Designed miniproteins, single chains, continued (2). Designs and how they scored, part 95

Each design is a single chain, and the fold is of that chain. pLDDT is the mean over its residues in the fold that is shown.

## One batch from the design tools (miniprotein)

Design m7295
Fold by ESMFold2-Fast:
Structure m7295 (fold): chain A 87 residues (1-87)
Amino acid sequence: MIEVEVAGVRRAVIDGEEMLVVEIRIVIDGKEYVLYLALPASLSEEEVRRLAEEALRLIKELLKDPSLSIQEVYQRVSEWVRRRVEE
């Protein structure tokens, strides 16, 4: 069984900049993994929620591919979020 959910959202200072950190919890066959998405603090709560929901859908799709490691899923999701925020 695969479960993916938003566990929390918090503000943090990363490298001197205020960021919103979205904590995503992934459970695969009883093993728990956590992915942190760092988003600009300038984003609205609605934008953060929308990006988090889209990231959850992407994670679920990537986890259907058994050839991808959890680290590769993390990297692809992080790159996707960065691209969405910058473009």
Scores: mean pLDDT 78

Design m7296
Fold by ESMFold2-Fast:
Structure m7296 (fold): chain A 102 residues (1-102)
Amino acid sequence: AAAARQAAIEAFLAAVREGLRAAGVAEEDIEAALAELRRSLAATTPAELRATAEAALAEAAADPSAFSESMRRRLELLLELAEAIERGDAERAREAARRLFE
């Protein structure tokens, strides 16, 4: 279970690396950003991440003017990422990262 969750996190980070590289971000800045994301994901449980995303999406639904479409889309992808990590689903975690860069 723990190994599968870690694999899902690493799959997400690998897809984020590819997206940032395609966007022209320097390799040193990519590695710094990925290190920060890895620390953030290690500091929160998948259940906490899911609860945070669900609460933010509920606020967005109650007051759509307070959230841009881009922000709402990112919150929806964060929810999908949290669920993918909780299930240890590396492919869904990768797909969530890919959609973030569309």
Scores: mean pLDDT 80

Design m7297
Fold by ESMFold2-Fast:
Structure m7297 (fold): chain A 70 residues (1-70)
Amino acid sequence: SELLEKLKEFLAKAKKAKTVKELEEIYKEFQDWMTKLFDEGYVPSEEEVKALEETMLEIEEIYNKLLEEE
């Protein structure tokens, strides 16, 4: 799955982010890619939706940690 592979790449990059700004840039790149994919008529599976939700929760935790460290 292209979406599952991109989610893994996105999460790996997010875990390496040192600042909120760096994480926001990584997040924007992923959102821009995903928006293009959905605009082209891609319909995610239930498994892909669940993986996206789980990844977004982990990204929120990383964001909150970085925000508290600033």
Scores: mean pLDDT 83

Design m7298
Fold by ESMFold2-Fast:
Structure m7298 (fold): chain A 94 residues (1-94)
Amino acid sequence: MKELEEAAAKYFTTSEIREIGREVAKKLNIDEKTALLAARIGVLYAVGEKEGLPNVEEDVEKYREDAIKSGVNKEDLDRAFEEAYKLAKEKIEK
């Protein structure tokens, strides 16, 4: 978990992750809380793949479960995650 968060910080600032979340919220017309959580999860997944970290899928699923337990809509979270992952992946690809 900590290694994944530290790896993400090499590619994205907290402000950049929030910008991705707001962009996703506007594009999908969903609540900002769900979109911001999805942006964090999507960024972590994209960076984890880029860095070749172990347990990325397991760590990401835990973040997703915690978001759902916090009361966010699962379908909105999943759609927002896919969009945020795509945006994050495009930003780290060179």
Scores: mean pLDDT 83

Design m7299
Fold by ESMFold2-Fast:
Structure m7299 (fold): chain A 95 residues (1-95)
Amino acid sequence: SALGDLEAAVEAFRAGRYDEAIAFAERVLNDPNASRGLKLDALHIRVMARVLSGKMSKLEALGYGEDWLKETFGLSEEEATARVLPALGAVAQPL
């Protein structure tokens, strides 16, 4: 289930297993039955995990998350930026 995949992504992320966290988050994002809320939470985990694992810069994460939110949910630039900034703020170290 999408919720089960999100819970698995959170557990993997907390354990520092970023590749697994990304894989579970991508399952939620690709699930057509997943709620908007579950997909936004999964996006946050994937963005943070990619930055912390060195697979994505903070600037790339900001741009990617904002563009994805605008395209997928029809959010304004302001709304997309506000949603992505908290995820980037959770990253303790610059990459």
Scores: mean pLDDT 75

Design m7300
Fold by ESMFold2-Fast:
Structure m7300 (fold): chain A 100 residues (1-100)
Amino acid sequence: SELEKEREENVKLLELAAKENEKKAEEYKEKAEELKGTKEAVEYYEEAAYAYYIAAAKYEAAADEAIDEKKKKELEKKAEEAKKKYEELKEKAAEEKAAL
């Protein structure tokens, strides 16, 4: 149906946005690791955490739009993984800030 096609298009758009934010998060994380022990590293860990937070939200939105149960389950798992990485990086930012 037209509605099913629109939902599939929404899933693709949201998944692309999530993947873009995961890529940004990993790039920020690498920069933070290179600058370990600096205030700049803390800022990059916070930016990496925020990017994973956005990725998780986008995967959750995509899962809600998904009609196919297998695709929905895959997106829910990706959202959970992104949320865990958000929590880990948020904690890492706090740890690095405390060490300054």
Scores: mean pLDDT 91

Design m7301
Fold by ESMFold2-Fast:
Structure m7301 (fold): chain A 70 residues (1-70)
Amino acid sequence: AAAELAARLAPLAEKALAALAAGDEATAEEYLRQIAELLLSQLSEEEREKLKKLALELGTPEARIVAEAA
């Protein structure tokens, strides 16, 4: 459920933001990967394939994390 997903994402997002505030980019990136993996796990196989393709086309660092997690 969306509420369950939000409950799982909130602590990961807080840890990522805390790491960024501390200047620990590597730790922040690790939590962002975990968030991306959790989000992708909620998608169907077809939705994951489409998202992965879109992420690769965007070419941003955030999109790369999504593509690597998928």
Scores: mean pLDDT 71

Design m7302
Fold by ESMFold2-Fast:
Structure m7302 (fold): chain A 63 residues (1-63)
Amino acid sequence: SQQEKLAALKKRLAEQILDRSDPGNPFKHVPEEERKKIAEEVLNAKSVQELVDILAEMADKYA
C-alpha cells in the first residue's frame, strides 16, 4: 500500500539522518540532538509531499 511505502521511506531516511557516518546523510554536520529532532519530524510526516516540505525546511534551517 501507499502507507506501507511511505512508512518504509520515512524509516530509511530517519535511520540515515541518525547515522553521522552515512555518506548520503545531508545533516551529518548537524549535532546529534538536532538530528534526532529532524528524524522525529520525518517519522511524523503523513504524506510524501509533507516529507519533502520537512526536508526542504530543515535543509534551509541548517544551511
Scores: mean pLDDT 83

Design m7303
Fold by ESMFold2-Fast:
Structure m7303 (fold): chain A 68 residues (1-68)
Amino acid sequence: MTAKGTVEATYDEEAGLWVATATAAEAGLTVTASAPTVREAMDKAIEELKKAAAEKGIKVDFPAYSAP
């Protein structure tokens, strides 16, 4: 099974960090990660979601997002 993932980020002013949430709704998976930059937060959330999905035998594709 291949699920489509989405990722969104919000700046947490109290922590001074970006908080990114990666979701694969078709797989029922959601992961949150934080980092000093929006790119790092999104990358961390995507990687953690892919790890969680792999444990369930699911591949997650982020068609609108690619790493540099």
Scores: mean pLDDT 77

Design m7304
Fold by ESMFold2-Fast:
Structure m7304 (fold): chain A 61 residues (1-61)
Amino acid sequence: MSREELKEKILEALNSLPSDKVVTASELARALKASQSTVSSALKELEKEGKVERVGNGYRV
């Protein structure tokens, strides 16, 4: 899976959840069958792009 495909799948997963739901990188990695480190890196990029918000130890759209 490319980095861009992973970022798109993360956004799709987060958008399928209630807007107040915070999800950790490990939960997303399990759902997407990807490594936690790879998902964590993709989430940091999405955060820098303003597409996701970091809340404590997790992320939301």
Scores: mean pLDDT 80

Design m7305
Fold by ESMFold2-Fast:
Structure m7305 (fold): chain A 85 residues (1-85)
Amino acid sequence: DQALRDRLRQSARDLVDGLVDLGLLTPEEGKKVEDYLLDAIEHERFDEALEKSLKLMKDQAGKNAIRFFIESLRRLHDERRRRRA
């Protein structure tokens, strides 16, 4: 579903923009985290995206927001995979 993927990509950008606006990530770090989250959406590399994003994030609330986003992607992927199986 392209519409769902487009919405997930926008949500990833909105999350990163919010973290940069709050000063929890630099603009350069934000671009890297956005790339990791987009890679998770496109290639389902959830663990790699989480690990790399958490290395750049120092704030605990920011880490929790990133974890929630990745775990939401993982649950959605697992639910869709189970419906196809």
Scores: mean pLDDT 84

Design m7306
Fold by ESMFold2-Fast:
Structure m7306 (fold): chain A 105 residues (1-105)
Amino acid sequence: SSKEREIAVVFTATALRFTGELFDLLLRGEITQEQMDLAMEKFTEMLKRVWEAIEKGASLEEIERIIEESIAEMRADPRIPQVAVDVFEREARWLLERLREVFER
């Protein structure tokens, strides 16, 4: 369906935005490769969980809960610097806002 295509585009855009911002932080020496790899792993886990929830017909409220839980887990991990947490939160919230727009159409 057209909505399934829109959702796939939103997920792809979110992944590219997140990866690009982390790469910029890495190039500036603000995070290490290990920290980038860990942040990417956690973000990918969130994307997979949100995608699986959508496939099962989850509500926007349930999707928001998954995203908020993922942000809280990221904030709680002492291995992850605050600058990477900030990027994770920003891009996770961007994903939620784009999904909300698709669900309301």
Scores: mean pLDDT 91

Design m7307
Fold by ESMFold2-Fast:
Structure m7307 (fold): chain A 58 residues (1-58)
Amino acid sequence: KGREIVEKLSKKFNLSKETIEKILTAYYNGLSNARIAEIVGLPKSTVSKIIKEYEKLK
C-alpha cells in the first residue's frame, strides 16, 4: 500500500516518486510544510495539497 500511495501521488501531482518520498519522509520527521517546500523546490500550497491527499489515502 505504501508504494501504491507514492505511485498515485506521483501521477496526480505530476512529480517523480523520489520527490513524493522526500516530501512524505520529511513530513513524518515533523518538518513544516514551508520547510518541506524549500527542500524540494515546490510551492508551499503544492506540498500542503500532497500532504492532505496522503492523509486521505493512509
Scores: mean pLDDT 82

Design m7308
Fold by ESMFold2-Fast:
Structure m7308 (fold): chain A 62 residues (1-62)
Amino acid sequence: MEIKVEQTGDTHKVTAKNEEFEVEITVKGASEDEAKQAAEQAIKDKLAELLEEILEELRELE
């Protein structure tokens, strides 16, 4: 997984990319710590969503 962080003024843009998906988050007017926390949470949420989709399909098949 590749993670890129770009800053323009007070705006932080975080892009996380894999072969199968891409997550992009833009945080404005926040502190560095808040921007990092928001980016981490969004990445975790996306990964959890993908995992649940796979697990749910397996559970339905039984």
Scores: mean pLDDT 69

Design m7309
Fold by ESMFold2-Fast:
Structure m7309 (fold): chain A 95 residues (1-95)
Amino acid sequence: SMMEEQKELLERLKELLEKTVKASTEFYLELAKKRPDASIEEKVEEIRTTLEALVNLYLKLVEPDLSEEELAELKEFAKKLIEEAVEEFRKELEE
């Protein structure tokens, strides 16, 4: 049904977003480890800004295919992903 197809689309978009955020965070962590002169706070701000920009671009691209309720759900999911990724990134740099 159309409703089942819409639920599958939202689930796939969430999965793709999660994979993209994780891959970007891992890549940025490797880059951050090569910059000893930059503070942890500067590196954390850089990753947060980058992930927010990436997520905002992604949301704009998928917005036409989603209802207002689905878009709101995806935005809240993305916000949580960014906060979790930034916290993990900070912990990895403090080790």
Scores: mean pLDDT 84

Design m7310
Fold by ESMFold2-Fast:
Structure m7310 (fold): chain A 73 residues (1-73)
Amino acid sequence: SERDREIIGQGLSAVGSVVTASDTEALARLAEIQQRIRAGAPFEDIVAELLALMEELGVPQEWVDAVRESIAA
């Protein structure tokens, strides 16, 4: 759905805000998530992977919470 795409986009944007070109492991995980999105993986699986990556990379908790609130709304 459009809402699901917007929530995934928020998560991708948050990860992208902290990842640099030298973060090869994080970039590889982002590429895997993007490939799964293109393959039509379930929304719940994609969001779970994005939230896990955001927490691993130290994305501000307020941004993690914003994504979780968007899912719950």
Scores: mean pLDDT 80

Design m7311
Fold by ESMFold2-Fast:
Parts: structure tokens; sequence; C-alpha cells
Structure m7311 (fold): chain A 79 residues (1-79)
């Protein structure tokens, strides 16, 4: 359940466990995408990116953005 994963991520975020929170937010985003819940998808992706940035994991945050854009067909071709 995407909402339960989102809630668990928020609880971890409040504990300062930002990297773990980001993982739960990204799992919630994947489930939201599968269910075509674009509102929850956007929220979960934003939270995952912010959590990775809070953890000092800028490269991981960028990878999430790239994967999100790729799944939406918005990533630019390399050539």
Amino acid sequence: NAEELLKKGIDLYKQGKYEEAARYFWEAAQIAFDNLDFSLLGRAVDLAVEAYRKAGKEEEAQRLIDEFLKRLGLSSPTQ
C-alpha cells in the first residue's frame, strides 16, 4: 500500500533517518505509478528527492529524478 509506505517514510524522516525515508518514499512512488495515482506519485517523488538531499546523497537524488523522467517518457535522448 503506497499510503502506508509514505507514512513509514515520514516517520523515518522525523527520526532523521533520511536515506531510509527516501527508500520508502520511492517505493510508494513506484506503487502510485502502477496504480496511475499521479497525485501521490508526484508527492512521493518530491519527498524521496528531498530526503536523499537531506541525507547528503545528491547523486541518489539525481538518479531518482532521472528514473522518474524516464518512466514518464520525458527524459531526453542521449543523442
Scores: mean pLDDT 80

Design m7312
Fold by ESMFold2-Fast:
Structure m7312 (fold): chain A 70 residues (1-70)
Amino acid sequence: MKMTDEEALGWTALVVRSLDAMSKTLEPSIVLKNIEALERNWKKLAETMGVSEDAVEEALAALEARKEEV
């Protein structure tokens, strides 16, 4: 299936947040700094693509809702 730019960015944001949650559980400072860099990079990509942060959050919420519908 074709993925929209919004869905692709939403998926990327979900992965970044999952990594952030895992790194906080393990508490490695280096991993946290790398996740901060990833967050800055995907936000820059969203800005360059003209996709709003709200649209990314909406796509992420839709992906999470679909995971629970089984």
Scores: mean pLDDT 63

Design m7313
Fold by ESMFold2-Fast:
Structure m7313 (fold): chain A 89 residues (1-89)
Amino acid sequence: SAVAAHFGPQSEEEIEAVLKRVAERAGEEVAEWVREAIEKLKDPSVSPQEKIAIITAAGIVSGSLEATGVLEAVLAQANPELRESLAQS
């Protein structure tokens, strides 16, 4: 159930809670980058290759497994065909 929640639909409330923790730990600039990354992952005009690059950059930029996990879940939800390529569990 916890694993299913991680890769299932992310509610706006869950996303905002993670962004708040990222801002508190790494600063508002990093939290804003994660917020912009979420919007790009949900955008159908953004290429799959660019979306994968965003996930790859997430660990370096945020330094947060929680933020990276949210971005992976958002990508999997918005792009189910890419889910298998991004599963790290």
Scores: mean pLDDT 68

Design m7314
Fold by ESMFold2-Fast:
Formats: C-alpha cells, sequence, structure tokens
Structure m7314 (fold): chain A 70 residues (1-70)
C-alpha cells in the first residue's frame, strides 16, 4: 500500500530527525507507536484497527504536529 509506505517514511524521517529529542515526550511516544503500527500493517500482520483507520489517524497526527516535525 503506497499510502502506508509514504506515511511510514514520514514517521521514520521525524524519528531520525535532529529535532526528535526536542519534541514533547507524548509526541515522541506517538511517533514510535505509529511506526510500529504502520510496519505491522505493511508486513500483513493483524491490526487492532483497520488499515484505513491507522492511515487516517497517522495523517491527522502528522498534519497536527507538522510545525514541530519539520
Amino acid sequence: NEELEELLKKVEKALAGKKFWELPTEVRAALKEYKEGLEDALKGKKLSKSAEELKRETQEFLEKNKDVLE
């Protein structure tokens, strides 16, 4: 799924970024959780929620926090 792969790349970029350690603890924790969820979805593992819901939640999270992730 190209959209899930794109979201995973954005989350991984945020996690690897020099600003990662400047992010609020809750934002850092959420990034790690979204990374794990997206990786599990791409590996075909069973999800606790639909892939569409995971995609939407990840997109909303990244948009809401775009000013601190860039």
Scores: mean pLDDT 76

Design m7315
Fold by ESMFold2-Fast:
Structure m7315 (fold): chain A 67 residues (1-67)
Amino acid sequence: SMADAQAAAEKAAEKLGRLLGEISGQPVLGSSGEAVGDDKVKLTVETELGTFVVEMSAQDAIRAANL
């Protein structure tokens, strides 16, 4: 469902932000995830060096959210 995709997108965005912060040593200013229909999600992570955007399938976001 879109609600499941949205929940997975939000969780995956938080995990991506945490990983980028740990790897780079840079503060993460924000992270957000949004569902683009039932099959696609968009993850956004903001840092002082710039904004990173990743688009992936809802299935990949669910896998990432459970890592």
Scores: mean pLDDT 79

Design m7316
Fold by ESMFold2-Fast:
Structure m7316 (fold): chain A 88 residues (1-88)
Amino acid sequence: GKELEEELRRLIEEIRKATTREELYELVDRVEELVLKHMPDDLEAQIEIGMMHLEIGVLETVGASLEEIKEKVLKYTERLLELVREKG
């Protein structure tokens, strides 16, 4: 349980430091892969990941800033971290 929590915390810190959309989206993919690998049957985790992708897609279509997209990514990744803490 703790390995997943520590790795997810590292990815969240990398997301905070991301300066490009490319870096941010690569980190989003790594978060998704990590969470789905360790929590493949967790519906709450799947919903949070799905909602994150939906909100990113909407923000891209309206031309939102990197900072606005990053804020939403951090919101969902922090929720995923809390789920990991509660279930690990």
Scores: mean pLDDT 86

Design m7317
Fold by ESMFold2-Fast:
Structure m7317 (fold): chain A 98 residues (1-98)
Amino acid sequence: MEKKKIAQEVYVLANEAASLVMRGMREKGYESPGQQEILNLLNEAAALALKAVQTGDEKYFEEAKEKLREALEAAEKDPELPEEVRETIEKALEILES
């Protein structure tokens, strides 16, 4: 039951981070391949978190964590990405480990 709440919070944070990436691309007026990769990883993490909510399966928590780590690594390599995106991904990872 507690794990379902964690998965719900991760789902919200992954979608929030994805929205921030999309907003950044819109403000620049072009799609960045690196930021598109980050967006795709965040959308995958959100989908996996939703499966974790629906099933309670530990597998989906681990897969979501893996996608969030990949998104964080990609975000750290992009100096144009808002700091808030990195902070939001880090918060999602902290919640998954609580």
Scores: mean pLDDT 83

Design m7318
Fold by ESMFold2-Fast:
Structure m7318 (fold): chain A 106 residues (1-106)
Amino acid sequence: ETYSNLAVTYAQLEKFKEAVEALNQALKLLDSLSQPTLDAVEDFVLSYIEKFNDPKSVEDLGRLLVEKKSQPYSPLSSTDLAILKALSIIYLKLGLEEKAIELLET
């Protein structure tokens, strides 16, 4: 929860690198995530690579996704909601409003 909340704060401050690093720590410490959250993080990794042409910055996040997808899905948690909120804020700050709306509709 602490790292997912930190990701929200960094996203609001437009510190995207720090927000991604906080998301990496949040995912690393979690045993499992809900399917909507894993799908949202996967879409985020792809969108980030397309926007910045920088696969390096999201490499750890991509590896963690593969690991978490091999585990059984968990019910939606407060940590899941904080991750989704951080992603939606990053999308809004990047001008990707349609992506932010898709996450909020989840």
Scores: mean pLDDT 78

Design m7319
Fold by ESMFold2-Fast:
Structure m7319 (fold): chain A 78 residues (1-78)
Amino acid sequence: SSQQARQHSQQTHQASQQGVQTAQQMSQQRTNINPSDDYDDTLQQNNDIVNTYMGRGIGSGDIDSYRQQGIQDIQNSV
């Protein structure tokens, strides 16, 4: 159906954008919350995780999983 095709296209589009947005969000959150010792290591690890999910999500993926993982990683770092 057209509705299903539209949902699939939106998921692909959102997955790619979500990856970029999550990477930017993680970088900014690290800068704002942890301006000290562990900044570089935490930022690099977060970027690696986001890049891995981004690669998975560009063709097909679970947008909610990408968001959930990003939130959890940030919370674990705080």
Scores: mean pLDDT 55

Design m7320
Fold by ESMFold2-Fast:
Structure m7320 (fold): chain A 89 residues (1-89)
Amino acid sequence: SEIEELIKEAVEKAKEMITAAKDPQRRQELSDRLIEELREAMEKKDYKKAIIATVGLEALDYVAEGLSPEEVLERVKEIAKKQYENIKK
């Protein structure tokens, strides 16, 4: 399923962000990279890559807010699902 694969990729991106985001300096570098990835994906109309970049940015934000890894992953799954449903309208 396209949605199942997207959720899997979103979860893997969030896990990567959670692991790398222990350092505030690293969080800024990752945020800058994800913003560039989102810009490129939107320019190319690659909505799957845009969703993955968006969930990466949201995961970094949730980590900075002090959410647990489990809470970050649950929120990322919901964001990915909602974004996919919006695109398939």
Scores: mean pLDDT 83

Design m7321
Fold by ESMFold2-Fast:
Structure m7321 (fold): chain A 88 residues (1-88)
Amino acid sequence: PPDQRSEEERRARGVELARERLEEYEELLELFENDPKEAMERLAEMLGVSEEVKEWLLNASEEEKEAIKRSLELEIERLREAIASAEA
């Protein structure tokens, strides 16, 4: 017979990882307010981007930084919805 428990545990692990990512994104959003340079460095590390892309992020315009911040806010909302749906 199939192992229903391992399927349930795999789903629970997915929710746990989503919660961890949500916390990381919320911390990153806070860093954007207090230390934008450190926030960009952390974002580059999280995304595993090339050195060229990392240099672009560190030299991003204020408009580009705001766009990145807005993208993080949208991703946070999406993660919250996904977690809520998985727990409902």
Scores: mean pLDDT 76

Design m7322
Fold by ESMFold2-Fast:
Structure m7322 (fold): chain A 68 residues (1-68)
Amino acid sequence: MAEELKELIEKYRKENPDLTLAGALARAVIELKKKGYSDEEIRKALREVFGLDEPEVDAVLAMADNLE
């Protein structure tokens, strides 16, 4: 999970240099959900890999929900 999350973030930021970290995280969350990871596993990875607090994790998940 953590390695996959890092690879997705690097990919999205390289492809879209103007993309914010939050935007890259939201796109990565969508891909992880498509792969069958639970919301709880994704929340844990965001906290452990990027040191996000609970409001930041909630904001990323809300952004992912709004991206289709």
Scores: mean pLDDT 76

Design m7323
Fold by ESMFold2-Fast:
Structure m7323 (fold): chain A 59 residues (1-59)
Amino acid sequence: SREFALALASRETGLSRAQAERLLRARTDAEVREVADEAGISQETARNTRAGLRTLLAE
């Protein structure tokens, strides 16, 4: 399920697989912002994607 959740997040946002994993592991707003800026997405989209991933993976 983790592989599928990460692949789904990448498809929805245009993130690379590695960027989706970095978002999942992000612990601070600064880390979320860093991935968002690199991927060219909004910080809101990045936060929502992280929350969705955590919900799907029952973190």
Scores: mean pLDDT 79

Design m7324
Fold by ESMFold2-Fast:
Structure m7324 (fold): chain A 89 residues (1-89)
Amino acid sequence: AEEDLKKGKELFEQGKYREALQHYMRALEKDPENYEALFLYAKALDKLGHYEQAFVIYLYLATDPRVSPELREEAKKFAGDAFEKVAKK
């Protein structure tokens, strides 16, 4: 639900990335094509050091034509940054 997405965003802003991740997962269970929730889920994974998982999700968002052009461009940038973090491990 939108409530899970909003709660997740609040927790993310507080630095509670694991709790934010759980709420983003609930949002995606209700709407698997919520690309905003999927992007925020990837950002939470990135903050938790799960760079490879975050990269795969960013790359999906960057390449899917159903995703808005603005979100695709933002996801491309985050995919590049995540790839550099994976390469430096």
Scores: mean pLDDT 83

Design m7325
Fold by ESMFold2-Fast:
Formats: structure tokens, sequence, C-alpha cells
Structure m7325 (fold): chain A 99 residues (1-99)
């Protein structure tokens, strides 16, 4: 999963770094657009699926004006969430709890 996340990001012009400290996972995504370097840091506990999803959604909303970064985040969303231990069943359950 980590290798797939890195490959997908690199195909879209970004670089991903992953750091683990016990239950805490930190993912750093570096992306360049129009000469500006954008660094996104996602940090979450593997046991906190909602917090990780909420953080990713907040980042996607913040950068919704950047079509390249939005496309990157959409492409890597599934392998990124899987890296945090969040599968499709967990995503469905979280969507039901938010409604």
Amino acid sequence: MEEELRRLAEELGARVRIERDGDTLKVVIEYETDGERVTLELEGKISDAKGSVDQLNAVMLKYAHDPKLTELLRAIRTPLLDLFGINSEDLRALAEEDR
C-alpha cells in the first residue's frame, strides 16, 4: 500500500513521505504548482478513522481551487486511507454516522 501510494503520487508530480510512531501515522505530501511548493501534513492515529477522514476532507476543501492538487488528492485518497487502516466498510460506516 505504501509503495502504491508513493507511485501514484509520483505519477502526478508529488512526493510522499510516511513516518510511523506507534499508533500514530504521519504522511507528508510535497507538491509543486506554478513554482510554489505545497506541503500537506496528515497526522492521525490508526485507531481514529473519523479523525483521519475529517482531516483529509478538510485538506481537499482547502485546496479545492487547485485542480491539479485536487486530482492528486482524489487519486491517492483510497491508498492513503487504507494506510491509516480505513477500508471501504469503515468509510461506509463513517458516512452513515455523519448523517
Scores: mean pLDDT 70

Design m7326
Fold by ESMFold2-Fast:
Structure m7326 (fold): chain A 85 residues (1-85)
Amino acid sequence: VFSQQLLDDVKAAGRLTFEVRPLSAARSEGYDESTVQYFLVTLRWEDGRLVVEIEEVKQEYPVDEKSREESLREAERLARALLDT
């Protein structure tokens, strides 16, 4: 069941976007978080339907494959939670 607040927010803004960043990047000394690869989870209202997109945002510094897979799983979990609960 969708949250009424979430549905209202998507309808009002046309879309909601959430950033999913690798945990390892958040703990790196001297790194600007904006320069590390992350995922965007976008929830949109189109033609009376909710559409969820997961987009990989490439930045100056790539993330290793293990950290990328962990971030992708978190993004997929968030997308499912947004649709199901």
Scores: mean pLDDT 66

Design m7327
Fold by ESMFold2-Fast:
Structure m7327 (fold): chain A 56 residues (1-56)
Amino acid sequence: MDISEVSPEFEAQLAKIQQDIDSGKLSLQQAADLVAKLDEPAAPAVAELLRGLAAQ
């Protein structure tokens, strides 16, 4: 699977979600659910990674 490009909008959304995780406003599981709802090609893969981290 080759995802070489992501939209600037998706990158900005991920940056905001990461900031909210770092500040404790979102858990990894909540962040995964939010990412999974985004209509982006990379969103399912990112959501799975976040869910995997939340399960640890």
Scores: mean pLDDT 75

Design m7328
Fold by ESMFold2-Fast:
Structure m7328 (fold): chain A 68 residues (1-68)
Amino acid sequence: SVDELLAQLEAVLPVRLSAAARAALRAFLTDHGITTAAQLAAVDPRSFPGSLSAAETLAVLEAARRLV
C-alpha cells in the first residue's frame, strides 16, 4: 500500500519530510498508483510535486533505489 511504502521510505530517509511534503508525496503516490519502491525508483524526478524541495526529491528517490 501507499502507507506501507511511505513507512519504508521514512525508515531509510536521511532527512525528515515536513508534514506538507509528506502529504504531497502521499497524494502523488496515490494519484499515480505507486505502491512499491521499484515503481517509485523509476519515476522522473521532474514529475515530483513542487511541494518537495530538490533535496527531498533526491532523498526520496535514493531511498526508493536502496529498497529495490
Scores: mean pLDDT 81

Design m7329
Fold by ESMFold2-Fast:
Structure m7329 (fold): chain A 94 residues (1-94)
Amino acid sequence: SEKIRKAWEETAKKVKEILEKFKDKVISGEGIIDESAIEELKKEMLKVFDEFAEKTNMDKSVAEEFKKKIEEAIEKGSAFDAISELEDAYQYLL
C-alpha cells in the first residue's frame, strides 16, 4: 500500500511536468492533443507508465493491457483519457 502510494505520487508529479512541458499543445479545457505533439507525448507518458508498473511489480499482462489503453487514448488525441487510464492502473493496485 505505502510503496504503491509513493510510486503513484512520483508518477503524478511526472505527469504534471509532462503536461506543463506540452501546455501550448494541449487544449486545457478538453485535453485535446495537437497532432504534432502526439508521438512525443506518447513516448513520455508510456515511459512514466513503464516506470510505475516496474516500481509496483504490476503483472506483465495487466501492465501491457493498461499500456495499450494509454497509447490508444493518446493516439486518439486525448490527454485526459490517458490520465484516466493511468489512474485506473493505480486503482487496480489498491
Scores: mean pLDDT 83

